# Designed miniproteins, single chains, continued (4), part 88

Each design is a single chain, and the fold is of that chain. pLDDT is the mean over its residues in the fold that is shown.

## One batch from the design tools (miniprotein)

Design m15244
Fold by ESMFold2-Fast:
Structure m15244 (fold): chain A 65 residues (1-65)
Amino acid sequence: EEAVQHLLEGARYLERGEYEKAIEHFKKAIELDPNLKEAYMVLAEAYRRLGKEQQADEAIKKAIE
């Protein structure tokens, strides 16, 4: 429940282009629920938008494993 709330809040920041705040919320969602694959996918998108390709690739790897 709390993990999903952080996922949704992060998605709102991502939609507004506030990528650092989005990343903070997605990391919190993953901390609360490491099996929440959607959080890794949107975390990767936020990293990609900031040009952090290595971190984006690592997040995708965790989403598909």
Scores: mean pLDDT 83

Design m15245
Fold by ESMFold2-Fast:
Structure m15245 (fold): chain A 100 residues (1-100)
Amino acid sequence: SEEERRYRLWAEAEKQIRELFDNAVKALENGDEEAFLKYLEQIAEVYERLARETGDPAAREFAERVKEIIEKYKKGEITPEQALAELLRAYDEYRRKRAG
């Protein structure tokens, strides 16, 4: 069913983001800013795909927020630790909006 399809896509995105968050934290612990940035970009890609495939506006907004965080980080406006904190805040907002 469409409901089962959307749930499977959401569940896969949730699995991927957990792995990407863990990898991003490990990259920061190792001082690997290039790997940290790549993991953030992959998080944006996962949720852009989820938004496209499900039509979920909350997923689209989250992907856009992650891209804004990436741009601030690239410009040196925020530290890697601040970027991670903003990402976690954006993800919390996504989950709240999705829960309705």
Scores: mean pLDDT 88

Design m15246
Fold by ESMFold2-Fast:
Structure m15246 (fold): chain A 65 residues (1-65)
Amino acid sequence: MEEELEREILEALGDMYVGLGNLLLSQGKYEEAAKEYEKAAELYREAGNEEKAEEARKKAEEVAE
């Protein structure tokens, strides 16, 4: 249960950071958006969700360009 709860929390946090990144991106704040996507990718990786981690990392890389 503890490991499952921690992963669920990390994944939910990742989802929040993706949302923040999307909001910042819509405001044209590309550097800040990239930073939030990077945080999301790290959280998803810690949660063991490689698919979402890779997606968030790719978004951060695309926005940082």
Scores: mean pLDDT 81

Design m15247
Fold by ESMFold2-Fast:
Structure m15247 (fold): chain A 76 residues (1-76)
Amino acid sequence: NLEEQIKEYEKRIAEDPNDAEAWYNLGLVLEKQGKLDEAIEYYDKAEELFNAQKKGDPRGIEAGVRAALLRMQSVV
């Protein structure tokens, strides 16, 4: 249930706004719902937070790549 996953990750972000993994996972759920612009915003936030915690974090790089791929898919 995507709606239940959203509530879980929103709760994590409310408890810790620096929970980069929660921002990343919300991006994944939004992408699955076809909310591509919103998914990009959450991936960008996840990349920012992962990089702030550890420069060059592979998860931050992955979030950035996912955002870039979605930007290319939304350009027609």
Scores: mean pLDDT 82

Design m15248
Fold by ESMFold2-Fast:
Structure m15248 (fold): chain A 68 residues (1-68)
Amino acid sequence: MEEMKAVVDYTAELLETELKVPKELIEEFRKKAYEIIENETDPEVIRKKLAELLEEVLKKYEELKKKE
């Protein structure tokens, strides 16, 4: 569990520093990612859902840019 959360935190840091994703969207990513880790028991399912969540966050970031 700690290992998965560390990967999530590192990914969030990259989204902030490299892609300049807004902090509010990064917080949503962390919150949902942690919910996945806490509610799922199968590591393979967790990894798949985390990858899908990352794709959703990136799409949402593009939508947010259009509204600004």
Scores: mean pLDDT 77

Design m15249
Fold by ESMFold2-Fast:
Formats: sequence, structure tokens, C-alpha cells
Structure m15249 (fold): chain A 56 residues (1-56)
Amino acid sequence: SFSEEELRALARRLAAGSALGTPESEEAAAARAAALAEMDDETREGVRAVLAAHGL
């Protein structure tokens, strides 16, 4: 239901909150996983697609 622009904005917001980005440690990976787990399936898939498109 989110547009590409909305998903990109959401991904950027999560990145600013340090929940996204390439996991450099177990703690960073856990934080990213927790942020994604709080989303519904549709939003999570959209965010993952945007992250993949940007090499994240």
C-alpha cells in the first residue's frame, strides 16, 4: 500500500535512527531485525526492497 517514495522515506527515517545500515556487529544486526519485526508484513517487504535497491 505504500508508494516507492513513502517506503524510501520510511527506510531513510529508520537509517537516521541507526536501526538500518550494513550490520557491522551482532548488536547492529539485532537492532535492524527488531525494527523490521515491528512492521507488518507488507511494510517490511517494501522496506526490504528499498534497502536492497540501495545496497543496504
Scores: mean pLDDT 62

Design m15250
Fold by ESMFold2-Fast:
Structure m15250 (fold): chain A 63 residues (1-63)
Amino acid sequence: KLKEEIEKIFKELLGGQAGAAINFINSSYKDGKLKEALEFFKRHGNEAMKKAAEESLKVIEEY
């Protein structure tokens, strides 16, 4: 559920370039580091990555 919502956000904002970011998020989720990965994208990503990370962090706050 949480993972699917985050993948949707990244696909909508990054389009065809979402694959690598989604793979990194999936690996981070498996390792219990999802919030750290999203905070990294928020600080160091391009504008689309920052927006996707911000929206995804809001979703995490609801779980």
Scores: mean pLDDT 79

Design m15251
Fold by ESMFold2-Fast:
Structure m15251 (fold): chain A 60 residues (1-60)
Amino acid sequence: SIEELVKRIQELLLQGRNLKDTAKAAQVFSLAVEASRALMQGKYEEAEELIRKAEELLNS
């Protein structure tokens, strides 16, 4: 759902703030912004892919 995608983006931003690696935090932030834009344009598949990429960065 759209609500779940929004929640995942918010969690990415929250977790990104706690990263000591500033470069990684910037990448996560950039992907979260792009995902938000995709959601606003109704591109849910693109938004989910961008969210997944950011989540992988957080877990690496």
Scores: mean pLDDT 84

Design m15252
Fold by ESMFold2-Fast:
Structure m15252 (fold): chain A 65 residues (1-65)
Amino acid sequence: SELTRRVAVHELMTEYGLSREQAEEVVELAERGDLEGAARLLMEHGGLSREQALRLVEKIARALA
């Protein structure tokens, strides 16, 4: 839902320091099933490890399904 998307974007911005544009791209990639692409952005901009990024992306994708 749009609300779920907005909550995910807000959390990525507030907890991981992403810009709104970066957070929206992560959520869009996760929604499309591009888990590797979304994880890469989280590693580059949020400072997460690959394992942390992939786990977070999976949770976002499942919430959006």
Scores: mean pLDDT 87

Design m15253
Fold by ESMFold2-Fast:
Structure m15253 (fold): chain A 57 residues (1-57)
Amino acid sequence: GAAREAERKAVLREIGETLRTIGDTLSDALAAEKAKNPDAPGEEAFRKALEKTKAAL
């Protein structure tokens, strides 16, 4: 029913906002890693940024 649909949308919106916050944290961490190691492969910088994001959350 409409009530369950509204609740489902609210939950999905909350998940979306949480994922956006995680993405923002990861983006900031990636920028910091890139600044620290500009010659490092993108994959290395991304892995380090992901590790820092996990530690921050």
Scores: mean pLDDT 77

Design m15254
Fold by ESMFold2-Fast:
Formats: C-alpha cells, sequence, structure tokens
Structure m15254 (fold): chain A 82 residues (1-82)
C-alpha cells in the first residue's frame, strides 16, 4: 500500500471507531464508548489528522466523565488541548 492510501485507510478506521463509540454511548455504555473514542483519536493521530484526533479525545473525555472516571477524563482533555 502507498503511504497516502495507508493514511486514508487509517483515518477511515478512526471514523468507524467514532461510530461505534456513538452507538455505545446511545446505549449508556459510557466506558466502552470512551475506549472506542480513544482508539479513534490514536488512529487519527497516526493518519496525521490532528483536528479529528482532538475531537475524538474530547468525545472520549466526555464519555469517561459520564462513566465516573474523572481522572481519565482530565488526562484526555489535556491531550485534546495539545
Amino acid sequence: LSEELEKEITRALGDMYVGIGKILESRGKYKEAAESYEKAAKLYEEAGDLESAKEAYELAAEAYEKAGDYEKAEELRKKAEE
């Protein structure tokens, strides 16, 4: 695979994990949703899409707060600010 195609596929995988996170969140599975958003954020970083990575980290932080994991939420908000 070309580097450009690999980045495009990696970004698409990030989009898939955001979708999974939203489905889990709609079902009240906030911790699992947060984990899916974290995976999306890492994939977006690997693809060089820093804007989407930031948004995914913010979604993960919100989901961790809803799950009661305030420490993890704060950690991810700091990553979103970078």
Scores: mean pLDDT 86

Design m15255
Fold by ESMFold2-Fast:
Structure m15255 (fold): chain A 68 residues (1-68)
Amino acid sequence: AMEALKEGLRALLAEQGVEVAEDASIEELIAALPREAYPRAMALLHEAGAPVELVHFLQDHYGVALAE
């Protein structure tokens, strides 16, 4: 689940032309994501059953309100 999330985020970053280390944490991967990748990143977190803290970290990074 969490490893699948890391691979999904890494693939998304590659689509955006962003280079990251193979040992990068989930938080580091999220911090490297461009704003336009936010909806796909949220979908990956939801699919992986990510903890609320990680969802909040993503939302804080993009400045998106929980209720949108």
Scores: mean pLDDT 72

Design m15256
Fold by ESMFold2-Fast:
Structure m15256 (fold): chain A 118 residues (1-118)
Amino acid sequence: MEALREALREAAANGGSFRVEADKITEEQLRELIRLAAEAGVTHLQLDVKAESDEEAMEAIELVRKLFPEALKAGITHLSVRVDLPELSEEIRAALRELGAENMKAAKSADPSTVAAA
């Protein structure tokens, strides 16, 4: 945790992008990571997930999508997932593409004046 906090602070000072590797991540762990990253000043966060199956990969993507609005409110304008699987299913590829589209919208809406009702 101390090493993570220092890494997040350094990332914030060097452009605001941070990448985290996780074999499995819970909702609580991801929410805490988002909070710590936002507090440090990180705006671009990437989660590298080592999934054992399509189900685990989909759960990770859905979790990121679920927490995306909270991340945006905290100051994280880019929240992406990379899945380390030997081959990705069509469903996983579709979910990743949808998350990519959400990140593109967030990048265009980084101006507070464009944020839809809180």
Scores: mean pLDDT 75

Design m15257
Fold by ESMFold2-Fast:
Structure m15257 (fold): chain A 67 residues (1-67)
Amino acid sequence: EEIEKLKKEAEEFEKKALRYRDGAAVAQHMVDEGAGPSAQRVRDIMTAKAEEYEKKANELKKKIEEL
């Protein structure tokens, strides 16, 4: 059941990454429409979080494939 646990964790990280990617896209749209530096900061934070969770998901997927 270790594999099942890792799969669930990878799915959770993928879902979080997608949510942050969506948030970054919304913030980027606000920037494109002339929103100030606060929108730029939100975009950057959301993008960084998305990348963090994507890396975590990929690490878990790699571990699963090595089992």
Scores: mean pLDDT 83

Design m15258
Fold by ESMFold2-Fast:
Structure m15258 (fold): chain A 78 residues (1-78)
Amino acid sequence: SMEEALRRALAEAAERARRLAEQAEKAGVPEAAELLREAARILEEMARTELSEEELEEKLRRAEELAERAARIVREAV
């Protein structure tokens, strides 16, 4: 189902964010790691809860914003 596919995609995205956070931490960019961990938490919550389409869109937008800020910090770190 579309709901099951979305849940799987969100769970996979959360795992990727967790791995990126670990790599950012090891690279000496803890601020980016914190943002990525927050994004992972949002994605994990979305994968576990029944949310409206509007709520899903809002949370996805928030996770994307956090990931973009993390990427910018990494790019600006040297």
Scores: mean pLDDT 85

Design m15259
Fold by ESMFold2-Fast:
Structure m15259 (fold): chain A 58 residues (1-58)
Amino acid sequence: MRFSRSELSRRLAEFAKKNNLKLSKKERGKVLSELSKENIDRSQLDAMLSVVVNELAP
């Protein structure tokens, strides 16, 4: 199933909470824009979230 922007935003928020990450509205928007440019499957979503979030919070 393809992820809508709303689902990606929700998944990102859950991921950020689990990792105690504080992302601003602008940072979240930037991450969502990058994720929406790529065709993401469910299995790839977790890996891509880890990569993008690790880039923002080393």
Scores: mean pLDDT 69

Design m15260
Fold by ESMFold2-Fast:
Structure m15260 (fold): chain A 58 residues (1-58)
Amino acid sequence: DLVKELIDILENSKDVVDRAVAAELLGYIGTEEAKKALEKALSDKDEIVREAARKALE
């Protein structure tokens, strides 16, 4: 399941770029499961990931 793989990357990857890309792709997919993961990512430690999640939710 691509959505579950992307959520795992977004929540657990040590790489900021990988998490930001996962957030963008989850935004493109737009399911409720993806939106919940993106809402959580608004609190990510890195501004780049928070920005990607914010844009994905627009």
Scores: mean pLDDT 85

Design m15261
Fold by ESMFold2-Fast:
Structure m15261 (fold): chain A 61 residues (1-61)
Amino acid sequence: SLDGEVELALQIMNAALAKRAGDYETAAKWYEKAASIARQLGDEETARRFEKLAEEYRKKA
């Protein structure tokens, strides 16, 4: 849905802002939320990609 796509975009934006601030723990949490929304929208590939990003950023925290 359009509403879900907008929500996904906002989560990605929040993750990018946290990353730029050096807050890797917060960036990981936003990517986890993005993955959840992508999966709800039926986009499994995008969900897996964001889950991998969340794991990567947790390792940097």
Scores: mean pLDDT 84

Design m15262
Fold by ESMFold2-Fast:
Structure m15262 (fold): chain A 68 residues (1-68)
Amino acid sequence: SAHTQKAVELARAGDPVGALRHLEEALKENPKYAEGFNRLSATLEELGYDAEANIVRDLARALGIEVS
């Protein structure tokens, strides 16, 4: 989704909080979008935002979505 793309963009620009806000918008459109969670958590880890990556994975697990 456009919100998932924007979330990845913001994470790469050094705004992990903005990335999480756009993930919330993507989830309002498709609450079970596992690919969006996996892509954002991987991007956050790659950039060293391990705490925010863990928040994304914990949120996915709470929603019953499988994440790697």
Scores: mean pLDDT 74

Design m15263
Fold by ESMFold2-Fast:
Structure m15263 (fold): chain A 60 residues (1-60)
Amino acid sequence: SAAEIGKAAREAVELALQGKVKEAIRLAKERLGFEVPEQSGEELAELIEREALRLYLESS
């Protein structure tokens, strides 16, 4: 659901911003269904937010 997408995105973004890059990537793949390459925490957070927003809009 859209609420679950939002929750998973927030958790993944928070992990990325904390420097837990591999954990953020794993969560995005498992709970949001998209793969992201390894990159800086800030860049990863921005990418996760963008892809999660796209999924949210497709669900609405």
Scores: mean pLDDT 80

Design m15264
Fold by ESMFold2-Fast:
Structure m15264 (fold): chain A 57 residues (1-57)
Amino acid sequence: MEQLDLDVEYHQWTPEELRSMARVARIVAEDAEKGLLSPETGEAARRYAEHFEELAK
């Protein structure tokens, strides 16, 4: 949704920090799939995980 804010905030992080955030986002997405969080939260978390993994590579 707000990709510009995402790029500004996370692009300046180290690859190690980005990988840690990707891992956390993956956990949030999995919790949403279990019904603990909304589907919207799970979709956003999945996108964040992919974005962080791309930035870390």
Scores: mean pLDDT 72

Design m15265
Fold by ESMFold2-Fast:
Structure m15265 (fold): chain A 67 residues (1-67)
Amino acid sequence: MKGEEYAKKAEEALRKGDYEKAIEYARQSIKEGNVVEGLELMARAYEKMGKHKMSKALFEAVKELKA
């Protein structure tokens, strides 16, 4: 499904160090309904960029969705 395809592209971009592209693909993944995985990928990208407060907020949102 499209959400899973975007999540895969976000993970590939994250591995390549293209954090801005990883965030773009993660946002598309969320819009296509793959919310939890998309938020986790965004959080990982922000953490790699040194944006620790944003990363923590996104991981907390994921915990709330899983609780």
Scores: mean pLDDT 83

Design m15266
Fold by ESMFold2-Fast:
Structure m15266 (fold): chain A 67 residues (1-67)
Amino acid sequence: SMEEEVERLLEQLSSPDPAVREAALRRLFGLLTPETAERVREALLPLQSDPDPVVRAQARSLLALLK
């Protein structure tokens, strides 16, 4: 289900591999819904200080969509 895919992607945001975190963020852009918005927002907040610049940029962009 979409909910299961979102949960899997949120788990991948904690991966030690920045490529995995980047891929998860790209997938989340297509899966944002009002009912998952708050959960996704909470997971994205710490990624604004992620060591990977691409992860930081994608997290900021995704947060801007979660109005």
Scores: mean pLDDT 83

Design m15267
Fold by ESMFold2-Fast:
Structure m15267 (fold): chain A 78 residues (1-78)
Amino acid sequence: SRQERLDQLVEQAVEELRRTGEATIVVEDRDPETARTQALQAAREVTRRLPAEIASVEQTVADGVATTTVTLRRAPAP
């Protein structure tokens, strides 16, 4: 399901942040708004588990597919 996929992305991003201090979440959907909303939902769930910040949000649309990429860093800061 969509929720299971998002949960998997959250777990992977949490592990990457613990190991490297940075993580990337990528979500694809035919609807650009859905792709952005799901990626941001996953990113916000990550920030609830670890002190992390959203460093960037990028979206591209090609061939009827929207790809949203969210980059996270361990925070509160540098």
Scores: mean pLDDT 83

Design m15268
Fold by ESMFold2-Fast:
Structure m15268 (fold): chain A 60 residues (1-60)
Amino acid sequence: MLKAVGRFPDLTSAIGAAIGAIGLDPEAKVTVKGTEVTVEAPDTEKGRKAIEFVLEAAKK
């Protein structure tokens, strides 16, 4: 299972990233804790896109 953690400057950015990730892979498990977004996704094309999206959105 793939896992990524993104740290964001504010809650709105964190929520936006979480929504984007689940939109790319609805099987992804997304957890938002304050300004941190954790995405766990299966090792599939859709899952990899969700992981990459969170990392790119966090600019990490």
Scores: mean pLDDT 79

Design m15269
Fold by ESMFold2-Fast:
Structure m15269 (fold): chain A 59 residues (1-59)
Amino acid sequence: SLGEQVTRLVEEAARLLADGTPENREQALRLLGEALRLQAEEAGDPRLPELLDEPAPDP
């Protein structure tokens, strides 16, 4: 399900990029960002995003 969602987002983003307008380019980048987020959750385990969000040492 997540993989299918990622594929849809990437496909839509590719369509927008192919259109070549700055507005569509910005929208495509947002969709790609969301796809990457979902893909990270699916592939990298839920712990990976949390680890990346906590680069600071133990305060």
Scores: mean pLDDT 70

Design m15270
Fold by ESMFold2-Fast:
Order: C-alpha cells, then structure tokens, then sequence
Structure m15270 (fold): chain A 87 residues (1-87)
C-alpha cells in the first residue's frame, strides 16, 4: 500500500528530525525535514486524487507531530540556548 509506506516514511522522518534538532545537527535536521516534506506532499496528492481519506491524511500528520512533540521540551531548550548565545 503506497499510502501506508508514505505514512511510515513521514513518521520515521519526523523522528529523525526530532533527534537531529535535539542534537543541534543542522544538516541532519535539513535532510529529515526534506524527507518529511516529500512524504507529506505525496500523501496530499493521494488525498486530492481521492486515493486517501482526509482522516487518514490527518492521522499520518498527527503521528508525525507526536514524534516531534515527544522531544519538544528538549528542542525548545536547545533553541533558547542558541538564541541567548547570539545575544
């Protein structure tokens, strides 16, 4: 199933993005973000073509956001440290 493979790729890319953001690895974060964008764009195309329900698209997006949310406090702490250093 193409939609299931794309949803799995989106979630995996979101997990890698969260890990990269916690680590402050800009190159890894950029690559993971591009993979997530590509997978989500393909899911949007499937929904627009009537090959994926809106609920399934929203579920895939929610799963990807949950991966980021699980590490959100660590990401925010890293961002604040970087901002304070530059000012």
Amino acid sequence: DEAARLAARLVEAARRLAEALVAGDVEAARRAAREAEEAFGRLLELEAAGRLSREALEAAGAAARAELAAREEEIAANYEAHRAELE
Scores: mean pLDDT 81

Design m15271
Fold by ESMFold2-Fast:
Structure m15271 (fold): chain A 70 residues (1-70)
Amino acid sequence: MLTPLQRRILRTLLERGPMTVREIAEELGVSPSTVSRHLRRLEKQGLVGRRRVGDTTLYFVTGEGQGALN
């Protein structure tokens, strides 16, 4: 089952599009380390993906992640 913070991460990414760990942390008012921990769990479950753009890593919701919100 998804934690409340994991659901907030997925909704934020779905609404705003791809974001960095820092951007997610700032938006949700939590530490970057907390966001990174939850993103690793979500990525392992296939609910988020990541993409490298230059020196920046962007996270995004997968089709499975969208399904998990409903």
Scores: mean pLDDT 85

Design m15272
Fold by ESMFold2-Fast:
Structure m15272 (fold): chain A 86 residues (1-86)
Amino acid sequence: SEEERKEKLLEQVELGLEGVNGLLNNEELRSLSEELVEEVEELKKLVEEARKLLEEGKLEEAEKKLEEAHKKAGEIQKKLEELLSE
């Protein structure tokens, strides 16, 4: 149902926001790369945009924004792995 679809997307948004806020509050990450912090900020904006779309009932558009956020998160993860592996 659309209600179940919306609930699953809201759960993804909540988990995404917790993740990005955790990264932004990490002092070690901020000291490693300003560029990476900017990318995490952009990821946060994508997740927040998806949340707004869900609140408006625009499920298809919200799914597209979450797909963009997922791709961005993958790029951030690869950059973090490169920084951590020296």
Scores: mean pLDDT 79

Design m15273
Fold by ESMFold2-Fast:
Structure m15273 (fold): chain A 80 residues (1-80)
Amino acid sequence: SPLDELMARIDALFAELAAETDPARQLGLVDEIHRLQREMFDLAIAQARAAGDDATVKAYEESRRNAEEVLGQLRAALAA
């Protein structure tokens, strides 16, 4: 599924980030993960909306906000 493909790409980037020692490349990987996570949540939210599941839409919007906060903190730490 498109969601499984996005998850696999995100997992691969996290593995690459864990092995990366160059700070500039680490920052680039965090930015790419952030972009793909946004695409993943947008797709999941669109799917829930198509199903008429307002509760699931709200849950995904809250999860997206939390994921953005976590990655934002990681990005700030790497940029410092």
Scores: mean pLDDT 88

Design m15274
Fold by ESMFold2-Fast:
Structure m15274 (fold): chain A 69 residues (1-69)
Amino acid sequence: SEKEEKIRQLEREIRELEEQIEEIEKEIEELKKQPKTPEVERKIVVLESTLGLLKAAISFLEERLEELK
């Protein structure tokens, strides 16, 4: 059914965003191992901001998914 296709598409999008979050979290961990320079601190702030946006996107998609169930 079309509803089942939409559910699968949303679940796929959520998985892709979760994978992006995991990669960014790994990048932040590696940056935190580097010497504390203004460049490194700026990169961490940008990545943490990106994590916030991705988590917000997942929450939005999860709400849409629950409405379809």
Scores: mean pLDDT 88

Design m15275
Fold by ESMFold2-Fast:
Structure m15275 (fold): chain A 64 residues (1-64)
Amino acid sequence: SIEEEKKKAKEKFDKNTKDNIDFWTALADKKGLSDAQKQALIDGVKQANDAFLDITLKLIEEES
């Protein structure tokens, strides 16, 4: 069903977002980035993933 597909998409994006934030935060710490630079990276990852999720959900809704 459409609702099941949307749920799976949200779960996949949530997991991928967490994994990406963890990866980039660890790398930023290793490279000695400032707190402001680390926050900008985290915010960028979140914004990109939210945009991709929105597009994905719209595509699922259009396939009825």
Scores: mean pLDDT 82

Design m15276
Fold by ESMFold2-Fast:
Structure m15276 (fold): chain A 73 residues (1-73)
Amino acid sequence: SALEENIELQKEIAKRALEGMSAEEIVELHLKINGEVEEEKLKEMLERAKKIIEEMKKNAEEAKKLIEEEEKK
């Protein structure tokens, strides 16, 4: 189903983002491995990758701030 494919894609994006890839690099790699997709689906994929990376960066920055606050006590 489209929902199952979407979950699998999100897992792939998260894994590549943890490896340090940008949203654009993740989408480009996906296209090289799986072939071309519809422009609309490509756009959605890029948006999802950006959102996941942004959330990961936010969580990492919050964790770093908490560590720095503990060190300043």
Scores: mean pLDDT 71

Design m15277
Fold by ESMFold2-Fast:
Parts: sequence; C-alpha cells; structure tokens
Structure m15277 (fold): chain A 62 residues (1-62)
Amino acid sequence: MREEKIKKGEELEKEADRLYAQGDVLGAITKYGQARKLYLEAGDEESAQKVREKIEEIGEEL
C-alpha cells in the first residue's frame, strides 16, 4: 500500500511535469497537489516537501 501510493505520486508528478511543459499551469498544480497528498499519506515527507516547493515555485501560493 505505501509503495503503491509512492508510485502513484511519482506518476502524478510526471503528469504534472508534462502539463507544465505544455503551458497548463493550473493542471500541473492540481496534479502536483494530488501527488503531495499521496506522499503525505505514505509518510514520504521528503517527496511531499519537494512537490510543495514545485507548487510554490510555479504559482507561489497556488
């Protein structure tokens, strides 16, 4: 379960990276937020913090 949540979070991060590259900033932030939630549920605080920093970099408070 924990490993599955981390893998799903990684997939959502890749999807967010793709959306951001295409100029879909809001879509990217949404997917990064979903990835962060899964990382937090898995207890992976390091990955969750990394994703939070990406969200802040892209949209500051978004």
Scores: mean pLDDT 80

Design m15278
Fold by ESMFold2-Fast:
Structure m15278 (fold): chain A 75 residues (1-75)
Amino acid sequence: MDEKVNEMLKEVLEELRDLIEEALQAIKEADPETAAKMLELLRKGREEAREYVEEGNVEKAKEVLRRTVEEVLAL
């Protein structure tokens, strides 16, 4: 059971890695004020997603993180 949970977390991290790299590039190209807002959104999204993972709701965690990154990229 623990191996399956670790595998699911690894898949989430792999999906997020590509999105995070794109978000980091956008932050680097953005104005300082916009970059600060992007970083704050990412931080809050990660904290919310972590709570869902701890409750066993991996799908909800993925949705929260994906939407958070999309909101960051939309700024």
Scores: mean pLDDT 75

Design m15279
Fold by ESMFold2-Fast:
Structure m15279 (fold): chain A 64 residues (1-64)
Amino acid sequence: MPPDEKELIVSLADMIAAIFKTHSENPELVEEAERLAERARTGSLEEAKEALKRMLELMREEDE
């Protein structure tokens, strides 16, 4: 069966947080990414979507 939408979002958020932890030398960005991943895990589906959106914005800001 396909994974639940929330499980998919949480998995993506955890992967993004892991990328920041491995790649980023900025501890504040790593902490922010981990906080957003935690919010995605513990919050509602809508909170998880907002957390993922913010994490994607952080990735885009890091690339620019």
Scores: mean pLDDT 77

Design m15280
Fold by ESMFold2-Fast:
Structure m15280 (fold): chain A 73 residues (1-73)
Amino acid sequence: PRWVVTVRLSVDGREVTLTLVAEAPAPPSLRIEATADSLTFSLLDAAGNVLATATLEAPAARIEILSVTIRQE
């Protein structure tokens, strides 16, 4: 099955949407890593393998996560 993860964010009051897509037999886990100048989202399988990744280049202090949605296609 195909999984679509949609992350809605606000960066300095401006809405940004990131979409990650992965094929896995079970729902993937979402990992979020923040640095001073970026926010990285990764989809992981049950074994910890990275299936998909997306990076937003902005200071983490200026980013607000509005919603995270996961759905099966």
Scores: mean pLDDT 83

Design m15281
Fold by ESMFold2-Fast:
Structure m15281 (fold): chain A 69 residues (1-69)
Amino acid sequence: MEEAIEEALRFAQPVIDALKAAKNDFERDVFEALLIIAIYTAAMGSAKTLEEARKVAQEAYDRAREILA
């Protein structure tokens, strides 16, 4: 699970960087949506079960939020 969370964060890194550089509310909203899509896509690709994918996605998203704080 930990490796899958780290892979999801690596996959989402360009979106995290874009969100940090966002200049206005429109860019923030777009990159927020892309962050969710990127993390859940990576989690679905790496997880063995749907339950595991949901846990990976949630933990990766929470860590992305901490990085963005």
Scores: mean pLDDT 82

Design m15282
Fold by ESMFold2-Fast:
Structure m15282 (fold): chain A 61 residues (1-61)
Amino acid sequence: MIGEILVAVQDFTATAPWQLSLKKGDIVEVLAEGDDGTWLVRSLSTGEVGLVPKEVLEPAK
C-alpha cells in the first residue's frame, strides 16, 4: 500500500527520534510498510517523515 493516503484516527506521540507524532485527522502518505506493524509515512501538513503504528491509521476516502 505504498503511496496510499491514510488518515490518523487517534493521536500518536513519538517516543523515539525515528517516529512521527500525529494528531487525529492528520493525513499521511505511506512510503514503506514494516513487517512489525509500523509504517514509514510522510505528513501531508508538515512534510515530516517517520514511523507510526499502523493501528493509528485508516484508509482515506
Scores: mean pLDDT 78

